# Designed miniproteins, single chains, continued (5), part 55

Each design is a single chain, and the fold is of that chain. pLDDT is the mean over its residues in the fold that is shown.

## One batch from the design tools (miniprotein)

Design m17892
Fold by ESMFold2-Fast:
Structure m17892 (fold): chain A 62 residues (1-62)
Amino acid sequence: SNAEIEAVRQAAAFVLSRKDEIKNEEDREKVIQEAAQILVDGGIDPETAERIARAIVNGLAS
């Protein structure tokens, strides 16, 4: 749905705004959980949301 696509865009923008924090492993996990909550609020199920959030954070941390 359009709402899920917008949730992914919001999560990606959020992670980009926290790019310096995701260099640290402890802060990375916090950013993943916050991004996953954005996705859940956008209508994505919690398991899929965590997987997507983790992929976004790990991709940007490289």
Scores: mean pLDDT 83

Design m17893
Fold by ESMFold2-Fast:
Structure m17893 (fold): chain A 95 residues (1-95)
Amino acid sequence: MEKEEIERELEEAEKLLPEVLKQPATFAATAVFNLHYLKGLLEGKPEEGIEKGYEEALKILKEKNDDSEEAREKLEAYRKGLLGDEEYVKEKQEE
């Protein structure tokens, strides 16, 4: 994805953040996760963005009193998807 496209997507996400934070906890948490992921991509540090996004998303779940196992599992799945399964990458390096 082009740097200019990532920057625009990040700006749009930041503008919508106050409205998104009014949405259900899992939706708001996922949006906050994506915001930090995009910031990480723009800075050339996607892994750091994913880590920060996950931490901030968990805080949103807690603040909205919806830190259920289901909500946490959804965030974990999203995080694993973005990280591209580290175990798969290690397997490919041993081949």
Scores: mean pLDDT 69

Design m17894
Fold by ESMFold2-Fast:
Structure m17894 (fold): chain A 89 residues (1-89)
Amino acid sequence: MDYDAEFDELILKGQFEKALELAPQVTSISDEALEALYLGFLFGAVTPEQVVYLAVNVKGKETRERILDAFYPFLTKEQKEKIEEAIKK
């Protein structure tokens, strides 16, 4: 099953809660889906804790780094450290 494609489509449709349920199955996120997630965050549809959950639970280190970079200015020191630990394993 292509969970990456399903995740991207859910994010683009604004179905953030359903998309986050797929996080442990996701390896990569498209630039378009990451941008849509970022806009959802700015509009208050996605919380910082949901961003941390996504970054920690995705399978790909590159995807974790991309999420951390995109949301870096909006995360607390503790939230950044949790994602950085997940990148390092």
Scores: mean pLDDT 84

Design m17895
Fold by ESMFold2-Fast:
Order: C-alpha cells, then sequence, then structure tokens
Structure m17895 (fold): chain A 83 residues (1-83)
C-alpha cells in the first residue's frame, strides 16, 4: 500500500475522531489530540524519508497533516469556549 493511501486512510480516521471529540470533555479531547499528533508526526517522518515521493508530493502531504492538526486544535478551543 502506498504512503499516500496510508495517509488518506488515517486522515479519514482523524475526521471521524474530530466529530467524536465535539461531544467529549476538554480532558478527553486533549488526550485524543495528543494521540493523533503523535501518529501524524510518525507519518510526517515516513513521508520525508520516502524516496519514491517528489518534493512537491511531500510538501502537499505535509500540508494535509498540518491542516488535520489545526482542525483538532480548533475543536479543543471550541470546547474550551463552552466552559
Amino acid sequence: MSIRETLDRFLDEVDKKVEEAKSMSIEEAKKLLEEVTKKLNELRSQILNDPSLSDMEKTIMLFRIIAAEAEMWVVVKQLEKKE
């Protein structure tokens, strides 16, 4: 399976977790964000070290990871505002 397919599947899982996080406590959402961030950092390392990917492909995939991290951060901040 390509690293692109692995990233796509993981980002789909992140989208599901984002929806679940909207109904979580702040503490649960923060724990989920830390877990997601660790996995995204592992994927970032794999992408950077993949010799089959062009610099442009690596850049696009890395921006998708940054966008997913930002989405999780926004959910945590929205939960903080509800308190």
Scores: mean pLDDT 80

Design m17896
Fold by ESMFold2-Fast:
Structure m17896 (fold): chain A 90 residues (1-90)
Amino acid sequence: MEAKKKLAERLKKEAKMDEEEVKKYLDKIKYDEVLELMAEMDELAEKGYENLSEEEREELAKRGQELKSEYEEMAKNQEELAKEIAERLE
């Protein structure tokens, strides 16, 4: 969870957020959920697209669409987080 640690460290140092505030902001952007979906997609990709059955290809396409929806929601939450950080830094 390197990226999450770096973001938490930045929020604490630059935005002067306490640990509870950092946790709330990371929860808002659904950081852990997106990482779990990415890891699952990476595991499917490791099998090689050419080695996937037709059923596995359909599952991969469905998971890709689910991941896209989660990313779109995360992007909206990231913009909100960025605004809140800017307001705190003044």
Scores: mean pLDDT 64

Design m17897
Fold by ESMFold2-Fast:
Structure m17897 (fold): chain A 72 residues (1-72)
Amino acid sequence: SAQELEQAKAMARAIALITDADLIEKHPERFSEKEKAEVLEQLEEVYKELLELNAPQSVIDRLKETIQRLKE
């Protein structure tokens, strides 16, 4: 369905952004404050999108944890 396709696309974006966030957390010295802010903004955008699409709670929880770690 169109709904399933939208959710799949948003989840793929979320996975890519979580990977970027994990890399920033592991090697913060390799990233500018601007790069960190851009990844954080995109994570918050995909988080809202996945909430509206009723994505699985496990994905929502992972995104929330990733956002919180990047803000620290």
Scores: mean pLDDT 86

Design m17898
Fold by ESMFold2-Fast:
Structure m17898 (fold): chain A 88 residues (1-88)
Amino acid sequence: LHARLTALLEELAEPRREELEALDASLPPEEALAYAGEAVLELLDEVARREPELREVAEAWKEAVRAYLAGDEEAARAAHARAQALGA
């Protein structure tokens, strides 16, 4: 599942690559990180919409991204481990 999730995320992210590269060059690091995090959450929602079988792994990665953005290092680590286990 993880390989299929990654491939679909890369496909969905490709149209946004130039936008994301421009933001990295022009925004302060904290604002760029917040924007990138929200973009990843949007992409994960689209993956869950298109491929219901990937919904659980996509939701687990959303939890990890949200914990990371909140600065909760322990919660982010736990959520990452769970997402990886679901995607194996």
Scores: mean pLDDT 70

Design m17899
Fold by ESMFold2-Fast:
Structure m17899 (fold): chain A 93 residues (1-93)
Amino acid sequence: SELLEEAREALEKAREAFAQGDVEAALEHLRRAIDLAFKALLEGEDPKEALEILEEATELLEEIEREHPDNLEAQILLGIGRLVIGVAKLIYG
């Protein structure tokens, strides 16, 4: 799936940005990874892989939120990621 390949690339870019201390860039890439993985889920493309990407993105968001607890964007994305994972597990798990 091209969507899942792009989602993985976005997740890797998010990890690199966070490692460099660029929280804003990390959140931008995480938003893209979550959006692309969610689109793949809606299209029925490889639900297991899409779920794995969402879980990894959510774990990175938990790290960002822990280090930057006042970051509203991180809190919102974390909430969205958790909701999408919950729905995906109910349908595909």
Scores: mean pLDDT 88

Design m17900
Fold by ESMFold2-Fast:
Structure m17900 (fold): chain A 63 residues (1-63)
Amino acid sequence: SMAEEIKREAEEKLLAAGVPKEEAEKQAERIARGALDLVRAGMSEEVARQYAMLETEAYIKEL
């Protein structure tokens, strides 16, 4: 599913940035859930994926 793909991609990026496994999984799940909520609210999949990318990048910048 889109949510599973987004979660996997976010987790991989967070791990590559040095985020510990447990925190990376937690943040990736949060990001994927947010993206899914946007689609459920009527936003396109493209907008949801862009949101997930920006959220992942924002988290990494705060490290």
Scores: mean pLDDT 87

Design m17901
Fold by ESMFold2-Fast:
Structure m17901 (fold): chain A 95 residues (1-95)
Amino acid sequence: SKAEEELLKIAREVSELLASLLSRNSSKEEQKEGFKKVLDYIEELAKKYNLPEEILKEINKLKEEIDKLSFDEAKNKISELVEKILEEIKKKLEE
């Protein structure tokens, strides 16, 4: 369906962004900048698709906490949040 094609495109764009910005071999400063760019991108997606306010609050909470997390903890939390956002977008597109 058109909704499935759009969701796959978004999922690919997010995956490419994560791969490009989140490298274990980057400096801590570059990793921090990469995580914030990913969180900014998914916040824009949440606003574009009019996702629930609870999702926006969760994104902003993670933005505040990201500097206190290890690389693996930050990557895992971002991945979980991305999966949740993609599922909510899917629901919106299939309505």
Scores: mean pLDDT 78

Design m17902
Fold by ESMFold2-Fast:
Structure m17902 (fold): chain A 74 residues (1-74)
Amino acid sequence: SEIEKLIEEIKKLADELMEKYGLTPEQRARFEALREQLIKQAESDVKEGKPLEEVLERIRDALEHAARYLKKQE
């Protein structure tokens, strides 16, 4: 399904960002919690008929911001 593909892309982006920013186990736990919230929002957005590309771009920006924020709090 389209939502399953979107979730896989979100998971891939999150994994890449955790590696790119070298997040600690504690930071990874917080980042994963955010990923779960973003997945729930994405499911809602897709059910509301929002374009997958728009949803994915918004989530990418949110995940990148979160990774930078967590790294800075170190």
Scores: mean pLDDT 82

Design m17903
Fold by ESMFold2-Fast:
Structure m17903 (fold): chain A 77 residues (1-77)
Amino acid sequence: TAELRARLARLIAEAKENYKKGKELEEKGDVLKAIGAYLNAVGAAAEAYLAARKAAKQGKISPEEAERLAREAAAAV
């Protein structure tokens, strides 16, 4: 579904953005804020990964599409 694909894309983008933010904060020496950003990135990536796998199991997206999205989510962190 278009709504599901939009949600997965948003979660993957959120994971990438938070991981990048974590790296920038780490470079500035703001370790506690960097940890927070990394945790947000992992959370978004995990949610996208699980949602893609669940959608494939329910037949809402193809197994190939789910594998691609799950890989993108995992690669975001």
Scores: mean pLDDT 84

Design m17904
Fold by ESMFold2-Fast:
Structure m17904 (fold): chain A 116 residues (1-116)
Amino acid sequence: MRRREAAVEILTYLLMAIEAKKEGRDALYDHFYRLALQIARAEGSPVLVEAIERAKKLIDEGKYDEALNVVREAIRKEFGLTDEEIDELISEAQKRVEELRKRWDDYVAQAEAALA
C-alpha cells in the first residue's frame, strides 16, 4: 500500500497550512488545507477527512498542537501505525516543510530582485 506516502503528504500540507496561518497568509492556508483534504478524499477515508476538517477549526482557534494531534491520531489508527511509526512520518513531513519554506523565501527574493 502507498498509504505511507499519503500520510506524509497529509501531514506536510497540514504543517504548511499551520505555518501559513501563523504568518497571516489566509489564502495560502486555505490552499494547503484543501490539498491535505484532497489527499484524504483520494484515500477514501471518512476518518481522515473528518480529522482534517476538525483540525481546520482548531487552527482557526489558534490551537495548532491540538490540530496536529487530531490528524496524527487519525492517521495512526486508520493506517494501523505504532506511535513510533507516526512520529517518524511527522519528522519526515517537518523536513519536507523546511525544504518548501526555503523555496518560499527564494520566490520572495526573486520577486524583489525583479522589481529592482
Scores: mean pLDDT 80

Design m17905
Fold by ESMFold2-Fast:
Structure m17905 (fold): chain A 88 residues (1-88)
Amino acid sequence: SMEEQKEKAEKETEKLIEELKKLPIQKIKDELVEAGFTEVENLNDKELLELVKKLVLEAIKASIAKYKELTEEQKYTLELLLKVIEEI
């Protein structure tokens, strides 16, 4: 059922938040620099995290604006992603 899917998704979201809190910020910075975002090299951990949150939020908003109608699963996934970036 939809309710069972929501409960499962909420538990998976909690696990994802916990795993993301374990990620080394320096590794994320190094991967972004390698991808050509050299401007992040001089950011501290707090500044990098705020930039990542902003970029993820902008990407989610752009995805919503691009599609006239999202599936219920897509809408719920975007809501969970917003919760994840808020909790990080």
Scores: mean pLDDT 67

Design m17906
Fold by ESMFold2-Fast:
Structure m17906 (fold): chain A 87 residues (1-87)
Amino acid sequence: MLAERIGERVREAAAEKSKDGKVTAKEAGELAREAALELGLSENAAKAIGARVYIAAKKSSKDGKVTAEEAGELAREAAERVLKEGG
């Protein structure tokens, strides 16, 4: 539930920010951190989510950029993992 909300917020923010439908790995990570903080997660959990999204986006992208949908999905996956680890 909470991880899904983080992913949806990141997807919406990435779509709004992008001019070409894509955001950089760094931007995806920053948006994920911000979404986590806005949804009430701790600064440590938000940083962990943002770092995971940045790493995943950088590894999966061919041009250093991910679509808004991809950014949202990576943020959901990162949040679910951090929340399971007790962050």
Scores: mean pLDDT 82

Design m17907
Fold by ESMFold2-Fast:
Structure m17907 (fold): chain A 99 residues (1-99)
Amino acid sequence: MEAERLAREAAEEAARRGLGLAELLQAAIATGARFDDDRTAMLTMALTLILASERRGHEELRALGRRMLEAIRNDDWAALEAAIAEMVALAAPEAERRL
């Protein structure tokens, strides 16, 4: 699927650029947003987080991506929405650069 390829490319680019947690989460969201199908978008986000965590050692991203993937497998859209909300919150930190 194109989703898997885009997720891999996004994870590799994030690793090359040395992106921080927030920037990596934003990249995952942006990659998923390229799909109009909610399931494909969410799957792409989950894969991007898992692949990026393997390259960078971000345990939080791995856990989040795994929870999204499990929610998709179980058709648990409420759990999936909760995971996405957590991802969005982490992508917009309370840092000095609150965008």
Scores: mean pLDDT 71

Design m17908
Fold by ESMFold2-Fast:
Structure m17908 (fold): chain A 88 residues (1-88)
Amino acid sequence: MGLLVDVFTLTVPAGASTPLHTDGDFELSGIVSSGTLTIEELRDGKWVTVAVVKPLEGFSTAPLLGKKHRHSAGDETLKMLVTKERLL
Protein backbone atom coordinates (compact mmCIF):
# COMPACT_ATOMS: atom_id res chain seq x y z
CA MET A 1 0.00 0.00 0.00
CA GLY A 2 1.01 3.66 -0.34
CA LEU A 3 2.12 5.57 2.75
CA LEU A 4 2.24 9.25 3.72
CA VAL A 5 3.76 10.10 7.12
CA ASP A 6 3.09 13.21 9.24
CA VAL A 7 5.00 13.76 12.51
CA PHE A 8 3.65 16.18 15.13
CA THR A 9 3.39 16.83 18.85
CA LEU A 10 0.03 16.46 20.58
CA THR A 11 -0.85 18.04 23.94
CA VAL A 12 -3.97 17.05 25.92
CA PRO A 13 -4.75 19.08 29.07
CA ALA A 14 -5.01 17.26 32.44
CA GLY A 15 -8.40 15.56 32.78
CA ALA A 16 -9.32 16.13 29.10
CA SER A 17 -10.13 13.63 26.35
CA THR A 18 -10.05 13.86 22.56
CA PRO A 19 -13.49 13.64 20.89
CA LEU A 20 -14.86 10.23 19.93
CA HIS A 21 -13.39 9.33 16.53
CA THR A 22 -12.53 6.58 14.06
CA ASP A 23 -9.20 6.91 12.26
CA GLY A 24 -10.58 5.93 8.82
CA ASP A 25 -7.67 5.73 6.37
CA PHE A 26 -4.80 6.42 8.83
CA GLU A 27 -3.00 4.92 11.81
CA LEU A 28 -1.48 6.85 14.72
CA SER A 29 1.62 5.69 16.56
CA GLY A 30 3.84 7.53 18.98
CA ILE A 31 5.63 7.90 22.28
CA VAL A 32 4.30 9.56 25.43
CA SER A 33 6.81 12.23 26.48
CA SER A 34 5.00 13.23 29.71
CA GLY A 35 1.78 12.41 31.53
CA THR A 36 -0.33 9.26 31.05
CA LEU A 37 -2.30 8.28 27.94
CA THR A 38 -5.45 6.18 28.40
CA ILE A 39 -6.90 4.77 25.17
CA GLU A 40 -10.59 3.85 25.38
CA GLU A 41 -12.77 2.02 22.83
CA LEU A 42 -16.56 2.35 22.67
CA ARG A 43 -17.92 -1.22 22.97
CA ASP A 44 -21.65 -1.94 23.33
CA GLY A 45 -22.32 1.70 24.30
CA LYS A 46 -19.64 1.68 27.06
CA TRP A 47 -16.12 3.11 27.21
CA VAL A 48 -13.58 0.29 27.77
CA THR A 49 -9.92 0.99 28.58
CA VAL A 50 -7.80 -0.87 26.00
CA ALA A 51 -4.39 0.64 26.87
CA VAL A 52 -2.65 2.77 29.50
CA VAL A 53 0.61 4.26 28.19
CA LYS A 54 3.18 5.77 30.58
CA PRO A 55 5.99 8.29 29.85
CA LEU A 56 8.53 6.98 27.29
CA GLU A 57 6.20 4.10 26.32
CA GLY A 58 5.04 3.68 22.73
CA PHE A 59 1.54 3.18 21.38
CA SER A 60 -0.30 2.42 18.14
CA THR A 61 -3.95 2.82 17.14
CA ALA A 62 -3.61 0.20 14.36
CA PRO A 63 -5.65 -2.37 16.42
CA LEU A 64 -8.39 0.32 16.70
CA LEU A 65 -8.62 1.10 12.95
CA GLY A 66 -12.31 1.64 12.13
CA LYS A 67 -13.28 1.39 15.83
CA LYS A 68 -14.76 4.27 17.85
CA HIS A 69 -12.17 5.40 20.38
CA ARG A 70 -10.72 8.34 22.28
CA HIS A 71 -7.49 9.37 24.01
CA SER A 72 -7.60 10.70 27.59
CA ALA A 73 -5.09 12.51 29.81
CA GLY A 74 -4.74 11.60 33.49
CA ASP A 75 -4.16 14.10 36.30
CA GLU A 76 -1.19 15.68 34.43
CA THR A 77 -1.03 17.32 30.99
CA LEU A 78 -0.35 14.62 28.38
CA LYS A 79 2.36 15.31 25.78
CA MET A 80 3.06 12.91 22.91
CA LEU A 81 5.21 12.72 19.81
CA VAL A 82 2.85 11.28 17.21
CA THR A 83 3.33 9.78 13.74
CA LYS A 84 0.25 9.69 11.49
CA GLU A 85 0.51 7.10 8.73
CA ARG A 86 -2.06 7.40 5.93
CA LEU A 87 -3.15 4.07 4.52
CA LEU A 88 -3.49 3.60 0.70
Scores: mean pLDDT 76

Design m17909
Fold by ESMFold2-Fast:
Structure m17909 (fold): chain A 55 residues (1-55)
Amino acid sequence: MTPEEKLILEGTKKAQELAAEMLARNPTPSDAELQEFIREYKKKLDEIEKKIKEE
């Protein structure tokens, strides 16, 4: 396992933790908003991956 992979994994776990906490604080029945949020953070992960690959 490379240090870059570890960084991505840590970032993903933190993002998931934050998402779960947000859900607990403001429980909404709206799946559409959750789906949109997941799409956005996936974009962020892709950008991080690109940066890490360059290093």
Scores: mean pLDDT 68

Design m17910
Fold by ESMFold2-Fast:
Structure m17910 (fold): chain A 85 residues (1-85)
Amino acid sequence: MSLGQQIEQLLLTHPRKSLTKREIAEALGLSEAALTRRLEREAARGDPLAALALERFRRGLPLRGIDLIEAHIDEALEAMRRAIE
């Protein structure tokens, strides 16, 4: 299971459907610094959820369940753009 999939499962199963960087790190058994490094690596590999999570955490914002939908929409839009360009 990738880091993106682990974060997705945490958000989908959490009652608030919203988790801070600290809460995700604690749930995964990682330090905040280790979580940030893994997100940077996966974002560099093209993971849209990792990129979105990294952006939100840099701004001090929690990752929300709706952000999963936005990440999937952005990936689909980029795939369509690349297919026609």
Scores: mean pLDDT 75

Design m17911
Fold by ESMFold2-Fast:
Structure m17911 (fold): chain A 68 residues (1-68)
Amino acid sequence: SDKEESERDVILQETVAEAVRLARELGLDLREVIRELSKLYQESVENKWTPEQFRQKTEEFLDELRRK
């Protein structure tokens, strides 16, 4: 639905901002970080994930970046 799509887009925007910030602070390859996030977003579209499922997956992604 339009509402679920909007909620997922908000999660994506927040995740992109945090991922870029972490990549800069930790000296990570931004291109690789964005590539992995793009794959995750593509999976969310293909598998019709709910906003809750997408949030869980993006939180796991960000936690992995923070452990670097």
Scores: mean pLDDT 81

Design m17912
Fold by ESMFold2-Fast:
Structure m17912 (fold): chain A 114 residues (1-114)
Amino acid sequence: MKIEKEIEEKAKKVAEAAEKGDLDKALEILSTLKDSDYRIKVLIKAYKILKEKKDEKGQENIAKVLKSLTGVPELSLEEIKEILDKLAEKDEKEKLSPKELVDLLSELIAEKLK
């Protein structure tokens, strides 16, 4: 099975869960991806779907899911949304690998914690 197809299908399901406010379902869908790098790729794609729909509540729910996955309680939801915006913009322009997205996420978190 091609991983790109699985990422696209799971991104749509995560976006639907976030739109409905079902964060537990979003986390459950992400947990089916054994490689943590693909979880971040799925979240970024789901975030882009919600941005195209102009669903601000869904976008906030993706930020809550990412905050839960990163284990960084010190970051506000606004700071997590800024990180998501930067990740989504760079992925759209440069077509980043899952590992490159995780590396960039770690860098952006470290910069916010300074």
Scores: mean pLDDT 82

Design m17913
Fold by ESMFold2-Fast:
Structure m17913 (fold): chain A 84 residues (1-84)
Amino acid sequence: SERDRLRRELLQKAIELYEKNVSDEEAYKIMREFVREAVERLGLEAARDIVAQVIAWLISQGKYKLARILQEAFLEVAEELRAA
């Protein structure tokens, strides 16, 4: 399903970001763009579910900072949509 595909893509992107030791600012920009695309393709509820699953996985791997960045990126995109 497209949901499973985007979940795998986000998970792979998160892995790439922490393996390459990308800056917090750059990671935030990349995550925000991915979340925006996911919302456009699947809608807010489906994107939230995917993001929650990847955040849970990052926490299980001890990647707390990247989990927080992804959460903040999602909240910003969700806020922008509610304000529009």
Scores: mean pLDDT 85

Design m17914
Fold by ESMFold2-Fast:
Structure m17914 (fold): chain A 95 residues (1-95)
Amino acid sequence: DTIAKLEEEVRKLEKELRELKEKVQTQEAQELLDKAEKYLEEAIKIIEQLKTQDLEPAQREELIAKAKEKIKKAKEYIEKAQKLLEEAEKKKAES
């Protein structure tokens, strides 16, 4: 089920986001995670529309595509924040 897969991916990214928010200490990394959170919130709203509304097949496919794009952007911002954290930790270890 496509919707169940989207929900699973969102839950995984929400967990990663929460864990990274506890670890990041720079404003730049915090802003990246805030952007990721906004995209996940938008994806959740689209998933709720898919679950609660009687949609024409074409509208359903468009919303699925939009949800996937929001999830992709959230993942990209999480990955950027994680890279900044890893680079900061590496510099501390190599000092």
Scores: mean pLDDT 83

Design m17915
Fold by ESMFold2-Fast:
Structure m17915 (fold): chain A 81 residues (1-81)
Amino acid sequence: APSIEQIKAEVYLLLSEAADRSTDPAVKAELLALAEQLGKTPIDDLESFLAIVDRAIAVLERHDPALAARLRALKAKLEAL
């Protein structure tokens, strides 16, 4: 099974990819802010990590449904730990 550190790194890369792909400056700014917040969140703070992931899913559902689906798969892996 992947580690929490591996899942966190994958979520961070996905948020960075989503921000790079976004043409909406507000969406890009929110995704970059979520990536920065994730980077500052300790790996033992699973509640904050899950809250960031849930917010990112909510943003991506409206703007990039394919990346939202990938992020949900990463959330499922995190919840299985």
Scores: mean pLDDT 85

Design m17916
Fold by ESMFold2-Fast:
Structure m17916 (fold): chain A 88 residues (1-88)
Amino acid sequence: TGLTDAEKQANEEIRKAGDYLLLAQDYLSRGDLEKAEEYLKLAREHLEKARELLKQVTDESLKESMEQTIKDLEEEVERLEKEIEKKK
């Protein structure tokens, strides 16, 4: 159960990060830079939790897939952070 629970929790944290990233994009599109930054910070926090949970995943294919998803989301967070900086 521990490993399966870690897989489920990692997926949940990745999902939450994605949800917060979408909220950050929405607020940025509306010019609310402060809220966009808040949601990007939350997205990063959940991605960090997902990476920690990934240490318990022993299925190499699943781990690689999750690592790639986390990396892609981290890159999107960084892109939006740079867009916000340009608008300040």
Scores: mean pLDDT 86

Design m17917
Fold by ESMFold2-Fast:
Structure m17917 (fold): chain A 104 residues (1-104)
Amino acid sequence: TVVSSAVATLDSGETLSASATAGEGETSMDTDEKVTTTGDTKVTVSFSISLNGTTVASKSFTTNAKYNDTIVVTVVSKGTADSSSGGVTVEINGQSFSYGKSVS
């Protein structure tokens, strides 16, 4: 079982969270969004991939959103017999940052 999880935290303390779990032969996706920001904010993202209950990858990064931006956080998990993968995409006002990793 592969689990991808992301938490994005805004300067306001508001969080967006997404978690997708996939078994062998499965693909799963989860999305969370903030339709409009109420001010300029940093967006701090913590992402992890776990394989069979063990964390195998992690990534933290910070980006910026401006007043009236839309923030979308999407995670994807894909389970296969030979390799599994997880990824996160953070989209802010049509610009995307993505991190993904294949794990065995």
Scores: mean pLDDT 80

Design m17918
Fold by ESMFold2-Fast:
Formats: structure tokens, C-alpha cells, sequence
Structure m17918 (fold): chain A 66 residues (1-66)
């Protein structure tokens, strides 16, 4: 799986974060169920991804903000 390092600043829409991850691997979201309206939320704080597999980045986003 590809690994990523990126920081998304506070206020970034979740749709932008998810779109970035999906551009790196279109299948990364295929088996993921999001809460209703999740993509319309914005980050309450900076979200730092440092040398993590895409699946772990998605999981961390859901665990913190889902």
C-alpha cells in the first residue's frame, strides 16, 4: 500500500482530505462506510499524516472525527 506524508490544516473540508487520498488510490474508500454527512464536515484541528499507509490515514480520520 502507498504511504503518505501530508498535513491538512484546521478548516479543511473532509471531502478535500478524502479526495486527496482517493487520488493516490481510487480503491482506498471502496470498503469504507462513513457516517451520514461526514464529507460535509471540516477538520476541527490540523490533521497530520506522517509516513502512514493510506488505509491507516482513513482509519485515523474516522476514529478521531467519525
Amino acid sequence: DPVVTRTFPKGTPFSVVLGYLQELDPTVLADVTFPPGFAFKTLPEDFVIENKPLREAVKELLEKYG
Scores: mean pLDDT 76

Design m17919
Fold by ESMFold2-Fast:
Order: sequence, then structure tokens, then C-alpha cells
Structure m17919 (fold): chain A 86 residues (1-86)
Amino acid sequence: EELREKLIETLRKLAELVAKDPAGQAHADGFRALIDALETATPEEQKDVARTVAEAARSIVDYLKDNPEAAQLATEAAKLAEELVA
């Protein structure tokens, strides 16, 4: 429960930072969709959604190379999602 809440908070912060760049808006919208999926997921769906979050967060780290704060949030989101899957 606390782990899920922290993941949602981290994704919200990541989406806000990424949304500040017009080129990042599609990524921000993607993370907002994942937040909604985490909040509405059934217990059976929760781990599958968390796997998708971990993959999305890890894939964007290279894109965020020039934004260390956003890259750190993406890395944290990936770790939290991986813990939620375990």
C-alpha cells in the first residue's frame, strides 16, 4: 500500500517535470495514464500494471539524460514498480 502510494507520487512528479518541455508532453501523458491504471487496477491487474510502469520508467532514463532530476525520478519509479511486482 505505502509502496504503491510512493510510486504514484513519484510518477506524478516525473510527469510534471517532463511536461515542462513541449517535446516531453507525450511522455507526461503516458505516465498520467499509468497513474490512472495503478489507481484503478484490480489486485490481479496491479502486478501487470507495475511491470509496464517499470519498463516505461527504465526506457525513458536515456531520454532524460540532460535532466538529472527527472532521470532520478524515473529510476526511483522503476525501482518502486519492480518492488511492487516482487
Scores: mean pLDDT 80

Design m17920
Fold by ESMFold2-Fast:
Structure m17920 (fold): chain A 65 residues (1-65)
Amino acid sequence: GGEAARRAAEAAARGDSAAAREASLKFHQMGTGGEAGRRAAAEYAARGDAAGATVKWQSSLAAGG
């Protein structure tokens, strides 16, 4: 769904335009399904991307939150 893209847009509104755009593109490229979105968020968090950490919040709930 659009929830993953919405999270990226929220990061952009916060002032993380580059990171939010990159996360949104990654989500579309990998698909907007829950698993694909979580995997993209995890990659961004692993890179140290602060904007990606917001999206990873949803992933953490499923993977050990």
Scores: mean pLDDT 53

Design m17921
Fold by ESMFold2-Fast:
Structure m17921 (fold): chain A 66 residues (1-66)
Amino acid sequence: EEKKKQIEYLEKAINSKTIEELVKYLSKAMGVDESVLKEPIEEAVKAGMTLEDFKKRIKEMIESLK
């Protein structure tokens, strides 16, 4: 039940066009506030991570949840 909802949000995150949109759906998938993920993701972007890199990681998360 919860796992299915989590996967749905992760798939929405993969279809996001911005980091802000990705944070919104990833936070829903993780059951945390956006503020919890915003700072770590901003730091990761500063370290060279791209939107596509995050989407790749999220695809791996979906696979591990199945």
Scores: mean pLDDT 80

Design m17922
Fold by ESMFold2-Fast:
Structure m17922 (fold): chain A 79 residues (1-79)
Amino acid sequence: MSKEQKEGVALATVAVIRSEVDYILKYKGSQLSPKEKQLLNETLKLADRSVEHIKQGDYQKAFEDLQQAIDLLNQVNKS
């Protein structure tokens, strides 16, 4: 995969994660526990950190942060 392809995939993944968090907050915000709100906040922090890694060309760390963000987001969806 080229550097441009890695950047595109990583940025698309960030956009999907942010979109899903926005959806949960908009449609389920009043029903979220304090723990679920903390998980969503941590998910956004990981997405933001992955963007900084992308800017530095560190796609390995970017994808690691994105995978962790996805895992946290899945915990909210399973709860």
Scores: mean pLDDT 84

Design m17923
Fold by ESMFold2-Fast:
Structure m17923 (fold): chain A 93 residues (1-93)
Amino acid sequence: SHMEELKKRLEKIEKYNKEFDKLAQKLVDEGASKSLVDSIKNTFKKVMEDNEIEGLKLLIEALEEVAKRTSNPVDRKLFEEFKKFLEKILKEL
């Protein structure tokens, strides 16, 4: 049923949110900006709720572009690690 499909989708989103939170905490512990992490998390949550495939592709492209433009090695690592995480999710969809 449509409700069973929605429940499975929500369970999958919850799993990915937990994996995101683990990666986010690791990056914050390594010196990343919490506000930058929170901004990416808010975008990620919206992407997963609206149009996950197209939204993930666009977010991956955005993270790659900002990683190329940043001179801060901590911010660059943050963008690269989140990009890898999103690419992993996209392969599982």
Scores: mean pLDDT 83

Design m17924
Fold by ESMFold2-Fast:
Structure m17924 (fold): chain A 62 residues (1-62)
Amino acid sequence: MTKEEIKKYLEKVKAKSKLNTDFSDEFIDYVAENTPKEQYELLKRIAELLDVDPKKREEYLK
């Protein structure tokens, strides 16, 4: 995935989770450095964690 595709996916996750802030640039870069398969698995896992784990929300937000 490109960095722009990652940002678009995270915006969808943000909307679903009712977040009012963006994810950190360091986190986006970290996801972008992985293979497309690993990127997809990471983004899916983060969407799940944001719905159930408030500590992870704080770690991933800007």
Scores: mean pLDDT 67

Design m17925
Fold by ESMFold2-Fast:
Structure m17925 (fold): chain A 72 residues (1-72)
Amino acid sequence: EEGLEEAEKYIEEARELYKENPTLSGEVAVGLALLGLGVGKATGDPEFGAKVAKKGLEGVKAALADPNAAPL
């Protein structure tokens, strides 16, 4: 399943962020990645879930790079 594969990649990337930054930002990344998987399964559209997870992870990365920027 394409979306599940993508979501798994984002979850692994979120885990790496969490290892380096066991702070709220890391927790948010993991939570959003898992939320994406859940949404995809619930709606029957894993690609949509993967996109949500990716956007969440990118938002966390942006916040870490520039805390003055509000990603969401």
Scores: mean pLDDT 64

